# Designed miniproteins, single chains, continued (3), part 20

Each design is a single chain, and the fold is of that chain. pLDDT is the mean over its residues in the fold that is shown.

## One batch from the design tools (miniprotein)

Design m8668
Fold by ESMFold2-Fast:
Structure m8668 (fold): chain A 94 residues (1-94)
Amino acid sequence: SMEEELLKLIEELIEKFKQYLEENPNASREEQVIIAGIAMKEFLDRAKELGVPEEKLKKLEEVAREKLAQMRAGKLTALEGLEEFKKEAKKILE
């Protein structure tokens, strides 16, 4: 299903991000947030391609914006923000 494909994608994006952190232990907070933002954009672009309804897309975009703002403010690490984005995306897609 569309929901299963998107949830699998976000898990794959988080695993790729964990690998990025392992390979780049000296990456700055700013660099980590940029990479996390790219991952969220890839997820949102795929959601649009799969035909997620506009109302749900808007909610996903709002959550992504909120988590990015919290990461930039130092309230969440980039990984924490991606994990929270996954949790909220699952609720929106159900």
Scores: mean pLDDT 90

Design m8669
Fold by ESMFold2-Fast:
Structure m8669 (fold): chain A 80 residues (1-80)
Amino acid sequence: SLQEKIDRAIEGLRRQTDAIISTGDREEIEKMLRLLEEQIEGLKRLLADSSAPPEELEAARRLLPVAEELRERVKEYLAK
């Protein structure tokens, strides 16, 4: 259940990022970059919170590297 929810969240984030990049719309892609940066900041704050539930920490540990990977992919696209 928890693993399936995390897997769906990861897949959803990858699909959304790919869909936005596929539009070729620079403004939409720049907006996606900002959203990924906000998500990364939020996940880092959650991981620093010693009172966070174990399930939320597990989700954040799995989502953070994916969000960081996708942010770099979006940045590389915008640099071209």
Scores: mean pLDDT 86

Design m8670
Fold by ESMFold2-Fast:
Structure m8670 (fold): chain A 79 residues (1-79)
Amino acid sequence: WGERLLERARELYEEAVEEADKLLAQGKKKEAILVLEEAIGILEILRALARILGDEELAAELDKIIEELEKKLKEIKAL
């Protein structure tokens, strides 16, 4: 379960960053922000589920992915 979920979380991260970068290249800053906020929201739900199920290692890995997306979001908001 945890390995497959982490793989999907990493895929979601990659897809969200790529889509946000494409939207920024088009001048669509607001849409880029929404894409990243949606991805963060999904990952926060998955992190909460990992903690409920006692998978502390998965929760820690999800926390790192969320932190990277939050950093990207802050950079875009500062533009």
Scores: mean pLDDT 84

Design m8671
Fold by ESMFold2-Fast:
Structure m8671 (fold): chain A 95 residues (1-95)
Amino acid sequence: DDEELRRLREELLKRIQEQLDELLKEGLISEEQRKKILEKAEELFRLLVEQGDLEGLKAAGRVLETLLEQLREGRISPEEVLSSLDLMLRHYRER
């Protein structure tokens, strides 16, 4: 269980980093926005691993990947991604 959570966290963070690097290269986010999104994603995934919440980690990863894809398509702003991360962090902290 702990190994599965650690592996999934590492895999999700790697994919999120790759998506953020592409968004930065395309000029869709700033370096500051990339850093903030990554820091919040790392905090969220760490919290879920500490809680032993495998299904929550899968769900949070899927939601974030979808938000970054929507950002790439021009459907949402970087501020909306950050707000969604803050809402997810609040939700999982209040359990």
Scores: mean pLDDT 87

Design m8672
Fold by ESMFold2-Fast:
Structure m8672 (fold): chain A 73 residues (1-73)
Amino acid sequence: MKFKIRVPLSKGVTVDDIKAVIEKYGGTVDSITLDSRNPDTLVITGTVDENADLNKIVEDLKKLTGSAELELL
C-alpha cells in the first residue's frame, strides 16, 4: 500500500529522523520533498505492507514534528 504523510518542517528534526520512524515500523520511504504550496511542510511518500504498523508511524511522527496528516494512495 502506498501512502502520503504531511508533517510540519520542525527545527531540530531531520529527514533521517523521519525516515528512521517510518523504517522502524516496517515502512519504506520513496521520497521526502517540500510541499510546493506550503514550503513549511514536508511531503513524505512511502510504501507499507500488511506487516507494517501505519498507525504507529503516524503517532510517532506526530510526537516528533507536532502534526502528521495521512493520505492512503
Scores: mean pLDDT 81

Design m8673
Fold by ESMFold2-Fast:
Structure m8673 (fold): chain A 106 residues (1-106)
Amino acid sequence: MEGAKKAIEELERYEANFDEDAERLRKNSPVDPKLLEELIEAVRKVLEAMRKAAERGLTLEELLKLEEEAIKSMEPLREELLNGSGVEEMHKLLLKVAEIFIKKLE
């Protein structure tokens, strides 16, 4: 459907916005630079998986549904993140999100 083209366009916009956010994080974040780069790379892998799904015909609606499923899987870790568990736990969370997207797309 036409939604596949829209999904790709939205992902391209999100990738561009993320590049700007990554630059701001590198400038302003008190986090260890190595851990920060690992987090940035993890987010990029999630975006790459989403882009491949869109290229295979995934619509924007289906993409948003996958995001909802990812958010639900992260809910048990939300309390830990709010308690300031730190960058290491955030890295683990991003890897779990990436695994969920990859598994759903295969």
Scores: mean pLDDT 66

Design m8674
Fold by ESMFold2-Fast:
Structure m8674 (fold): chain A 77 residues (1-77)
Amino acid sequence: MSLSERIREIATEAARRLGLPNPSPMALYRAVKADPELAKLWREGEERTAQALANGDVDAAVEAYREAFDRIVELAK
C-alpha cells in the first residue's frame, strides 16, 4: 500500500473516532480547519512526517501522522 493510501486510512479512522458522519480524510480536514488548536496539531504532524520521509523512514512518517491524529481526537471536545 502506498504512503498516501496508508495516511488516508489513518485519517478516515480518526474521522470515525470523532463520530463524524461519512468519515473520510476530507471530513477530518474540515473538522480540523474549524478549530485553530486542531489545525496546529495537524501542521505539526505534517512537519514530523516530512522529516521522517527526508530520513527515508516511511513507517516513521505514517506513525507521525497517526500520533498527530490521535492527539487531534483527544483534544477535540
Scores: mean pLDDT 80

Design m8675
Fold by ESMFold2-Fast:
Structure m8675 (fold): chain A 67 residues (1-67)
Amino acid sequence: MELKIELETDSKRAGDVVKKAQELAKKNPGKTVTLVAEVETASGRTRVTVTADDKGNILSVEGVGLE
């Protein structure tokens, strides 16, 4: 069985999206959390997708201007 949670959040920076994904994953034991947000960059808004596990490990981060 696949346990996946997809949530939208409003975050100004990719780092904030990562932190929110980790927090949400910790609140959902045994589940993988995928968080999608539009973050503001120098070139405008971009979509960022972050996936985290219940131990706070970041499994993937996708987007533009992430470092």
Scores: mean pLDDT 67

Design m8676
Fold by ESMFold2-Fast:
Structure m8676 (fold): chain A 80 residues (1-80)
Amino acid sequence: MEIRPLSPEEVAALAAELSKLSEEEAAELARRVAELLRRAAEATGQWEAAKAALRSLAEAYRAAGHEEAARILEEAVREL
């Protein structure tokens, strides 16, 4: 599987879907997505792509109003 960052259009589309989630649901999903991307990077060596993907996901979560979830994703970038 190829890891890539979201395009601006994909960020906007994802933000619309994420806006339907509660703050708790968004934070839990962000934690799961960060762990899955970390595991995918470990398996494939795509560390730079995983960092870029996490950053674009953080933008989508922040655009949806989920600041805590965005912080979780930003912290995951620093740990890769």
Scores: mean pLDDT 84

Design m8677
Fold by ESMFold2-Fast:
Structure m8677 (fold): chain A 78 residues (1-78)
Amino acid sequence: SLEEKIKKKENRIKLIKEVGDAFEAMIDAVYKLEKERISKLPPEEQAKALKDLETSYKQARDNLKKAVEESIKEIEKE
């Protein structure tokens, strides 16, 4: 039935969001570990490494957000 299809879509969207949250937590954990690693580098290397890390971190979070939103849109389109 249409109602069963709607429920299945809602459950799949919820699972995608939960998986997205788990990947976001992993990205945040990697960011923290990399910041700690960079803090131990020679001072001359720290500024560039931190800037590169911040750029990569923001790109990773943005890419994940887009992937989650696109996956949800594809399910809603069905």
Scores: mean pLDDT 89

Design m8678
Fold by ESMFold2-Fast:
Structure m8678 (fold): chain A 110 residues (1-110)
Amino acid sequence: EVDDIITLIKAKSALDAFEEAVKKAKNGEITPEELIRAAEVLIDVLKDLKTVLSKYPDRKELQEKVEALIKRLEELVTKMKNGEITLDQAVKELEEIVKEAREILDEIMK
């Protein structure tokens, strides 16, 4: 399934770009608005990945993990937009999300 492989490659690339954005935000090199845009790009790609995984009944656990990541990212983006958390607090939570997302993508690629 070439399209499914392309979606996985896009998810990995989006995660790599997002990880870099989180590092830049930690160093004060990008704005909160730029970090939010990077998170929204990752959310869209993860939604595509969830759709791909839904075609495979044996991948239901991974689909649920991807859905949980999407919800966690969306909640954090909402809190950032509303000013409910500081950039430093958001970066700390996003570093944990990046680690979890990496583990999930590695599992999907097996």
Scores: mean pLDDT 85

Design m8679
Fold by ESMFold2-Fast:
Order: structure tokens, then sequence, then C-alpha cells
Structure m8679 (fold): chain A 64 residues (1-64)
């Protein structure tokens, strides 16, 4: 289902956020995740909402 595919994509991205060491690495991860969500058939608004949340989480991680 779409929901299960989206959950897997987001879960994978969240795990990878813990390993990023720079804003450039974070933006590459965000762009990769955006493409995966778009390929799964998610709407542009839903994609932007999810990647905005992931970027916020990643920036918080890098600030520590």
Amino acid sequence: SLLQRVQRIVSDAMERIDTVKSQEELERLIEETRRRLEAAGLSPDAVETLVRGLRSMGLDHLAK
C-alpha cells in the first residue's frame, strides 16, 4: 500500500539522519527522500510536509 511504502521511506531516512555529519549530507539525504516519496505517488504538498519535518530533525541532530 502507499502508506506502508511511505512509512518505510520515512523510517529509512530517519535512521540515516543519525549518521549525517554535515548540512550538505543532510540536503543530499533530503533530496533522495523527496524523490523516493514522489516516485511512491505522494502529493507535492505531502512530500514537502514530510521533507520539511525530516530537515528540521536533521538540523537538530547536527546542532548537537
Scores: mean pLDDT 86

Design m8680
Fold by ESMFold2-Fast:
Structure m8680 (fold): chain A 60 residues (1-60)
Amino acid sequence: GLHPVVEDLLKWLATQGVPEEELQRVAEALRGKPLAELRRLKADLIAGRLSVEEVIARAE
C-alpha cells in the first residue's frame, strides 16, 4: 500500500487534471522515500515549485 501522504498527494494531483498514467508514475517514484522527503515533495508540488515531470525525473 501507499503511504497516506502519497495517497493524499495523488488525490490532489487528480483534481488538478493529472492523468492516471502520470499518477501511477508519481506513485512509483515516491515508493520507499522517507516521510520527510515525501512531505517536502508534496509541499513543493502544491506550491508550484516542482512539476509532476520533475518529480518523475528526479526519482528515476
Scores: mean pLDDT 80

Design m8681
Fold by ESMFold2-Fast:
Structure m8681 (fold): chain A 90 residues (1-90)
Amino acid sequence: STQELIDAAIAELEALKTTLSPESQARVDELIAELRALRDAPLEEQVAAIEAAFRQTAELLRQEGREADARLLLEDMANRVRGLESQLAA
C-alpha cells in the first residue's frame, strides 16, 4: 500500500538518523515529520516527498564525509520506487 511505502521510508530514515551528528539528526527529524504528514496524500506526492527527503539526507551524509553511505541511500531509494512501479504495473 502507499502508506506502507512511506512507513518503510520513515523507518529507514529513523535508523540512519541514529548514526548522524545532532545537527543532522534535527534536519532528518523535520524530513520525517514532513513524510508523516503525507501518509494520506496521493501516491505521486508521496513518491516526490520520499525522493526529496532521501536526497537531502544523502547531502547531510556527504557533508559528514560519508559519500559511500550517501550513494547507497540513493540506490535504496531508487530500488524502492522501482519496486513500487513494478507492483502497480501488475
Scores: mean pLDDT 81

Design m8682
Fold by ESMFold2-Fast:
Structure m8682 (fold): chain A 88 residues (1-88)
Amino acid sequence: SYVEKLRKRVEEVRRRAEELIRSSTDPQAIALAEAALRTAEEALRLLEEAERETDPVKQTRLLTLAGLFYVAASADVLIAERRIERAK
C-alpha cells in the first residue's frame, strides 16, 4: 500500500540519520541528523494515526502531513550527508 511504501521510506531516513549521528564528528551535521530523526518519528506517528482514521478527509490530511514531514526529514539528512562529504 501507499502507507507501507511511505513508512519504509521514512524508516530508511531514520536509519540514515542514526548512522550520521553515530559516525560523524561534525556538530552541525549531527544537529541536522537529530532534527531529521525527530521529524521522521513524527511522520511515523502521523502514518499510524492515518491507519486508524475512519474519516477519508481526515485520513488524507494526515497522510499529506506525513508526506511533508518525510520530505523535510529527507532534506535534513541529505544536507547533513553533503556537509560531511564536502568537509572531506
Scores: mean pLDDT 88

Design m8683
Fold by ESMFold2-Fast:
Parts: C-alpha cells; sequence; structure tokens
Structure m8683 (fold): chain A 72 residues (1-72)
C-alpha cells in the first residue's frame, strides 16, 4: 500500500541519518506530511509530498551510495 511505502521511506531516512542528517530529517517530515494528507483524503497534498519524498530518497542515495530497496 502507499502507507507501507511511505513507512519504508521513513525507515530508510532513519537508517541514513548518520550519513545524511539534513536530507533524512527532510524525508521524515515529507513522509509525515504525506501520511497526514492521505489520512485527511487530500490527494493533491499527498501527491505533492510523495513526489518530494521520492526526490529526497534519490538525493540520499546519491549522497550515501546506499540504494532504497523495497521488500517484497
Amino acid sequence: SLEDRLEQMRAFAKEQAPKAPELSAELIREVDEALAALKAGDWLSTTKELLRAVGLVVEIELKTGVKFVLPK
């Protein structure tokens, strides 16, 4: 589910915090905002925050060399 993907992004941010503290903190905030918007039924805000979160995942991958891998 989208909620599960957002929670996995949060876990990735926490794991990468020692190497990329600012980007990881931003990712956690965007995930929290996306989850709040999703729960409120605000699909536009959910989409906006999700796109920002995806961009932050890419930035963290480039900075740390660690890939975000989704479990099955």
Scores: mean pLDDT 83

Design m8684
Fold by ESMFold2-Fast:
Structure m8684 (fold): chain A 96 residues (1-96)
Amino acid sequence: SKVEEILKKLREAAIKGAREAVAQGKTPDERFREALRYFAEVAEELSKEGYPDLKELIDAARELAENVGSTSPEAQERAVEAIRKMAEALKKLYEK
């Protein structure tokens, strides 16, 4: 399906970002941020190609990247909320 093709591209982008971070000797938190950054960049490119539903997913992934690895309780709460929003955005892609 079109949704499965989108998810495959997003997964491959996240894996590429994580692998490049590993090659650069980055920490687990930095590797996860790079995975999310690549994911969001590819999602934004796909959105420009006629996938407007990806905006919520892009915004949530960016919010998660900004808050992951923080020791602040407020940042941890924002990270958890971003994970919830990403899950809901992914669910909506299957319902369309």
Scores: mean pLDDT 82

Design m8685
Fold by ESMFold2-Fast:
Structure m8685 (fold): chain A 70 residues (1-70)
Amino acid sequence: SKTTFELDIRSLADLGKLGGLTKENSGIIRVRNEALAAAVKRYLDSRGIPYEVADEVKEPAPGVVVIVLE
């Protein structure tokens, strides 16, 4: 994708930042801990948004969200 978002999810309140995402979006979500990563995955699954988990920040594939644990 030509437009890539970056988000930091450090608390449950930050999950509100996900509200505008669709299958057309690609980007990176940095998550503070495993519990928040699980919450992000549940949200993306509920919206049918593809994601992958990576150990390090990397360029997202078009229409895919990369989740990175801090």
Scores: mean pLDDT 78

Design m8686
Fold by ESMFold2-Fast:
Structure m8686 (fold): chain A 97 residues (1-97)
Amino acid sequence: DPAAREEERERRTRALAGHIAVLIDLNPDMSEEQIERLIAWAAELSGAEPETIRRLTEEYLRQLQGPEEESNRLVSETLRETSAFFKERGIRYEWDN
């Protein structure tokens, strides 16, 4: 089903973009090259274009730089979504023990 595949791709794209935004927010010393590598990695895993990942990452980063309560909620939701995605794919993430 093409529609179901598009919805799955969109969910993966959003989760990975949110994850990158959280990593940038927590690591403000991250280099442009490190950010580009994360975007390329997310694009490969989601099947989305790198420009789409970048745009969504910038949108999430703006939300993270907003009110602390909303920022904390977004961080928690993003980590849950990314953790679920990695578990579904058999990818180990260090916080998931």
Scores: mean pLDDT 72

Design m8687
Fold by ESMFold2-Fast:
Structure m8687 (fold): chain A 82 residues (1-82)
Amino acid sequence: SAMDYEDKELSEEEKKALEILKEFHEKMKKLLEEGAPVEELEELAEETIEKLREVAPEELAETAIAAIRKGLAAVIKKKEAA
């Protein structure tokens, strides 16, 4: 039976995309706490972008990729200001 939470018509691809984004958020948080260099942050972002392009619907992938790139740019700017 469809659960009320899944009545939002999330496809399996959208669910997998959300899982990828959740994993990205946790990994990014860990790297930031560990003081990882910008190169490692960029590598994680690019890996996540590739996974999203493979799994997510095009429109969702485009939105998520734009958000990831904006977040990465903000983090890099903050590190340069420190």
Scores: mean pLDDT 76

Design m8688
Fold by ESMFold2-Fast:
Structure m8688 (fold): chain A 77 residues (1-77)
Amino acid sequence: SSAFTEEELKEKLKETIDYIKKNYDQMIQVQNQDSKHKEEIEKVLKAAEDLAKNQTIEALEALEKTLADAYAKVLAE
């Protein structure tokens, strides 16, 4: 089965939250310059809420991809 155990999911969530925090702080610095990427940050937060409500590998992967895409767009500016 591809589903995480509860313990594995909690550990992955902690890692993901730490990654979001580090990238989010940088994204906020960029946003303060022109607010161009507010929507990208909001998408990441919504994906995180979805993962909290539906704790599956699919939801976690969606969050990780959304975060990576948002981070790449923010850094491209």
Scores: mean pLDDT 62

Design m8689
Fold by ESMFold2-Fast:
Structure m8689 (fold): chain A 113 residues (1-113)
Amino acid sequence: SSEIEKLIKELEEKLKKLYEEAKPYMTPEQAKELEKLIKELVELARKLANASKEDLEKIWKEISEKLNKLKDLLGDTIENNPEISAEKAKKMAELLFEIQELLDEIYKLVKEE
């Protein structure tokens, strides 16, 4: 589906922006974990797009687990770095919301096929 492919490309862009916003406040280990989570989320979204109906719920569970790890890592980063402005923290939160909405839309479209 060209529509699902467009949503995955937008997901990649939002995840990249989130990485660029968060990376300056992260340890090398945290930045590496964030990069891995981003890669895994994109790969899972592509896997979801090509999945059989029987596998959809299992893949979505894996996406939800990775998304929760992403939220926890960013929450910890914001909490441990008081130099992060309220405006920047809000931007990261807005990117996370947009990422969740894109994943929800991809899941909805794949279930309707």
Scores: mean pLDDT 88

Design m8690
Fold by ESMFold2-Fast:
Structure m8690 (fold): chain A 78 residues (1-78)
Amino acid sequence: MEITDELVEQLLQHIGQLKALINQTLPADFAAQVNAVLNKLEQDLTNAKNNNESSEEILKIIEDAEKQLQELADQFRA
């Protein structure tokens, strides 16, 4: 599936909304760690868009963030 600039902008908007939801629902320490991953994802996506990076590179950024979020979820379940 092709990653368009419009899709990247929609993802950035959704990340902002997700951060607000996370801050309301998760414990403060967990929310802070999740927000750190989401902040890096926003920065990396913005930089990739501005540098006209390939869809493959954008997908890698998203996959890396998903992996980090899963690792954090696993830590807080333990």
Scores: mean pLDDT 78

Design m8691
Fold by ESMFold2-Fast:
Structure m8691 (fold): chain A 55 residues (1-55)
Amino acid sequence: MPRWERLEMGLAWQAREQNNEEFLEELTRASKRMEEEKASEEERYKVLQELGRKL
């Protein structure tokens, strides 16, 4: 499993534990955007790290 995918799963789990629906929506939007833009593994990891700081 790539590092970015593991981070994404971890952030989603933390957001669910906190009942943070806004973060889950933002995470979903970011995932869709990264998929559409065909972002590299490094770019995906960086985006997810920045999102995680808001959690």
Scores: mean pLDDT 82

Design m8692
Fold by ESMFold2-Fast:
Structure m8692 (fold): chain A 119 residues (1-119)
Amino acid sequence: SEEDKEFVEKMLLVLEEILRIAEEGYKATGDPLWKKIAELARKTIEEVKKLYEDGASFEEIAKVFLDGLVEIVSLINPKLAERLKKEGDEAIKNRDYEGVLKIAEQAALFLLIEYLLKK
């Protein structure tokens, strides 16, 4: 649907922002953690795009998106990653598109704060 397309575009926008944060973090610090975050963000972007092109369900796309965000966050804060996974799985189960995006926004904000504090 058009709504599904808009939400996939928003998921990709969040992943692209995370990628930018990670690339800038690596440039500023040389810390391989930021390089790993950038690699995971690129991988998740490619997987989300491919699933969307292949006509996968919103549930399948959102799950891959969430799994990528959880893996990224788990590199810094495993407890937060576990919470985001639980909340995200519930949002996907309820077909709560806005809930999935709010979890993504929390992940991106967390990474931005980590970048600013460790810069």
Scores: mean pLDDT 88

Design m8693
Fold by ESMFold2-Fast:
Structure m8693 (fold): chain A 70 residues (1-70)
Amino acid sequence: SSSYEKLVEEVKKKLEEAKDKLPKEVYEKLKEEFEIAVELLKSEDVRKQVGAVLRLIGIELEIDLLLSKL
């Protein structure tokens, strides 16, 4: 199993929970950024993998911030 699977699962779960709470445009943007990050994790380039992890953490923090304002 990938060492990043837990992080991917946590961010995916937060996106699913946020879907009905966020404006459609904001949700779709975050979902697109998530999909880009997941694809980068499949790269053999360690720099791309690290960048993807940072993007996933950023998405998680952005969701938490947006939901805290509701």
Scores: mean pLDDT 83

Design m8694
Fold by ESMFold2-Fast:
Structure m8694 (fold): chain A 112 residues (1-112)
Amino acid sequence: PAQGTLTGATTVAEGSTLTLTMTAAVPLPADATVFWARAAPGGVGQGLAVNNGTPAEGAPARFRASLSGDTATLTIEGVTAADSGAYTAVAADAAGNVLAVSNPLAVTVVPA
């Protein structure tokens, strides 16, 4: 799979909105699905959101994912300490072939 570049704030104040952006090194089809996940420090990855508008099971409604061209965006409103961790995005086509995988991005939520 191609490289994805994941960028965003590495430190965010509690209660603020966190926006993460993944830019794929290859064009993404309009029907591509981008899976957003977070791993807590030393923990296993948890699915958060997909760009097709369906939040991951157990994810709060404040987690929103979108795809526009080669750029996938995850927005988390009202961040809490539980949102700290390493974020990763994976893009796959409609057949389930992995198209791009991002670098992990460590995010720390600090008290406001």
Scores: mean pLDDT 73

Design m8695
Fold by ESMFold2-Fast:
Structure m8695 (fold): chain A 73 residues (1-73)
Amino acid sequence: DGEEAGREGGRAGAALGSKGNVSEGERAGRETMIRGGVSEEAARLAGQAAANGGYFGFTDGGIETARQIGRDA
């Protein structure tokens, strides 16, 4: 479901973002959520939130935002 896709995409994006790979994290999060049935627009925003969250040391916040976007999309 969208919530599970958001959690998985959020984890992937945040992990890459925390390593400084923000653009790869955005892509990984987005692609994971699109495969889970989330719209491209929502998946893009969630991937960005997760990757930036990881990069700035707010990994849990980024993952939670991605989960919430996936649930609501």
Scores: mean pLDDT 86

Design m8696
Fold by ESMFold2-Fast:
Structure m8696 (fold): chain A 56 residues (1-56)
Amino acid sequence: MMNPDEVLVAISRAEILATRTGHERARELADKAATLFTQSDYLKAYEYAEEAIKLS
């Protein structure tokens, strides 16, 4: 099972980078990652956060 602290760090980093770069799609992916985290889908949340970071 993915460590929830690791997922939260990835989500927060994705949100910060999307905000700094102004990348709309990265922001959308970061928002989806946060939603998946609230559903306890940590693996999907992490994947979306990582993709948001890559786009930024």
Scores: mean pLDDT 82

Design m8697
Fold by ESMFold2-Fast:
Formats: sequence, structure tokens, C-alpha cells
Structure m8697 (fold): chain A 90 residues (1-90)
Amino acid sequence: SKREEELKKRLKELEKRLKELLPQFEAAYREAVKSGDEEVIKRQREALENVSKAGVYLGLAKHYLKEGNLEEAEEYLKKAEEALEEALKL
């Protein structure tokens, strides 16, 4: 269906963004830890936790797409997008 194709496209784009962003946030967290600045460490940790949550939500969206559950897939894609946006705000 058109809805399934649109959700698969959204999943692919979000997986691409996550693949690019996750190593950057992991590197930023490692640099924050080396700096010893507790406020920077806290902020980068919260950002990395949100990126990791996005990964979990994308895995769930992919599972529900394979099962043909488009409603659950869309909900988890939305949660992944929101988690990634929260990470980028930090």
C-alpha cells in the first residue's frame, strides 16, 4: 500500500540519520568525559541516551512493518523522530 511504502521510506531515512549521528554523539560523550566538566558530561549523556532510544524505536518500527502492523510502525517511527529531535536540542 502507499502508506506502507511511505512508512518504509521514513524508516530508511531515519536509519540513515541514526547511522550518521550515533558515532558523532558517542564521540562527543567520550570527549565530554575526558574534559571532566560535569554539566557537559550530563548534557552529552542525555543526548546519547536519546539517540540510543531512537535506535530502539526504529528496531520496533521495523518489526511492526514486517508484521504488517502499520499503525504500531507509524507510532514507533514518530517516537524515534521525537527522541532524535530531543538529542539534537541538547
Scores: mean pLDDT 89

Design m8698
Fold by ESMFold2-Fast:
Structure m8698 (fold): chain A 103 residues (1-103)
Amino acid sequence: MEEIIEKSLKRWIEEVKKELGIELPEIMKEDLRKIIEMTLKGEVTQESRDLVEKLNIILELRKKGLIDEKEFEELAKKDIEEIRELAIKAGIMNKFKKEDWLK
């Protein structure tokens, strides 16, 4: 289990670095590790959904060039409610569907 989680995490980190040109903050690496572990256990909770939503919003902001690497790190430290407010103000939240994030 643990080795599979670490391999999945490493692949995801490499993919994000390749696609977005950024190093994932440690807090986002831990959040992603939790998401991977919960997914492998078949346990999908509101907490895991909120973590996925937060990650997708921050990644979308970076993909659109709305935030730099420093702002990305600061957003990774914020709670989900603050991230949702920023997504609404940036006009991106209406583009997300929960099914697209969880499946």
Scores: mean pLDDT 72

Design m8699
Fold by ESMFold2-Fast:
Structure m8699 (fold): chain A 96 residues (1-96)
Amino acid sequence: MKEALELTQEALEAVRAGDYDRAIELLEKSRKLFEEYYQKAVEEGDEKLKRLATAGIEYLDRAIEAVKQGRRDLAIRYFEEAVEAFKEMLKLEEEK
């Protein structure tokens, strides 16, 4: 979880710096980690973790699409939503 959040934050900084290729690379790595968390949530029957992972993945997909379209402001907004979902997932794990 912490690694996926860190990758998403690095991707946000890459977008702000105009390094879109690096941003996409970091986002794809983060997305793969969230897919692993989604699978774990399904296996454990954790409906809260499943919903948060789904939301995070959806926001990452929208951010990647916005970056590819050169829509920087929209990409940043989707990154902020993804980061929020990931922070909620971290809090949920810390409450175990």
Scores: mean pLDDT 79

Design m8700
Fold by ESMFold2-Fast:
Structure m8700 (fold): chain A 123 residues (1-123)
Amino acid sequence: DELLEKLSTATGASLEKVRRMVEAAEAGDLEELEELLREMLRERGLSDEQIEAALKLMREVIENPSVEKMIEAAKKLLSLGLGGTTVKTVLILVLLYNKDYEMAQKLADNILSSIEEILEVLK
């Protein structure tokens, strides 16, 4: 699965952990998705405050999905000190949760591109 391999390589997370996150997102299992994201963000060295802010932004985009909301959320996550690769991963998971498989694949194909390039693509 090219999506899982790209996410694993970009995040440094195991294929099994990435598979669990993608499966939780696709199943609409928000509780499992949030738990797995908390673990990933902690492993990346984020503070509890940064993690809770990231999860809040993810919930807001899931509840009211739009390209503008995704761009706003991405910019806020970057301002909180999240790396571009982590921000792209969160956006891909939100898109999978909302069944936007075409855009999720497009972001995954460009996961190693700069976050600025990705934000232009989302417009």
Scores: mean pLDDT 78

Design m8701
Fold by ESMFold2-Fast:
Structure m8701 (fold): chain A 96 residues (1-96)
Amino acid sequence: SKIGENLKNILDDTPKAKESFYELARSLTVPSKNRLKIAEFLGAVMPLFKDDDELGSHLLLNIAASPEYEELYAAFVKGSTVPKEDWGKLLEEIVP
């Protein structure tokens, strides 16, 4: 799936990781059963993009634009506490 490709691009730190992050962040504005898990994953991988202020701002703006902004932000914060060794588990929950 396109979501799976974007998640893998980020985990494998490919040249498309940043583009994939932007696509996943935009997907948070559209209702889906995976929205909370995607927000959690994006929170977890933020350390890969710590020096990219535009990327962080883009994610937060997409969360704020959602009717479920409180739940998405909570998932993002939860994700930010997930250690690097567990990032693969978050991917498996989104793409079984």
Scores: mean pLDDT 81

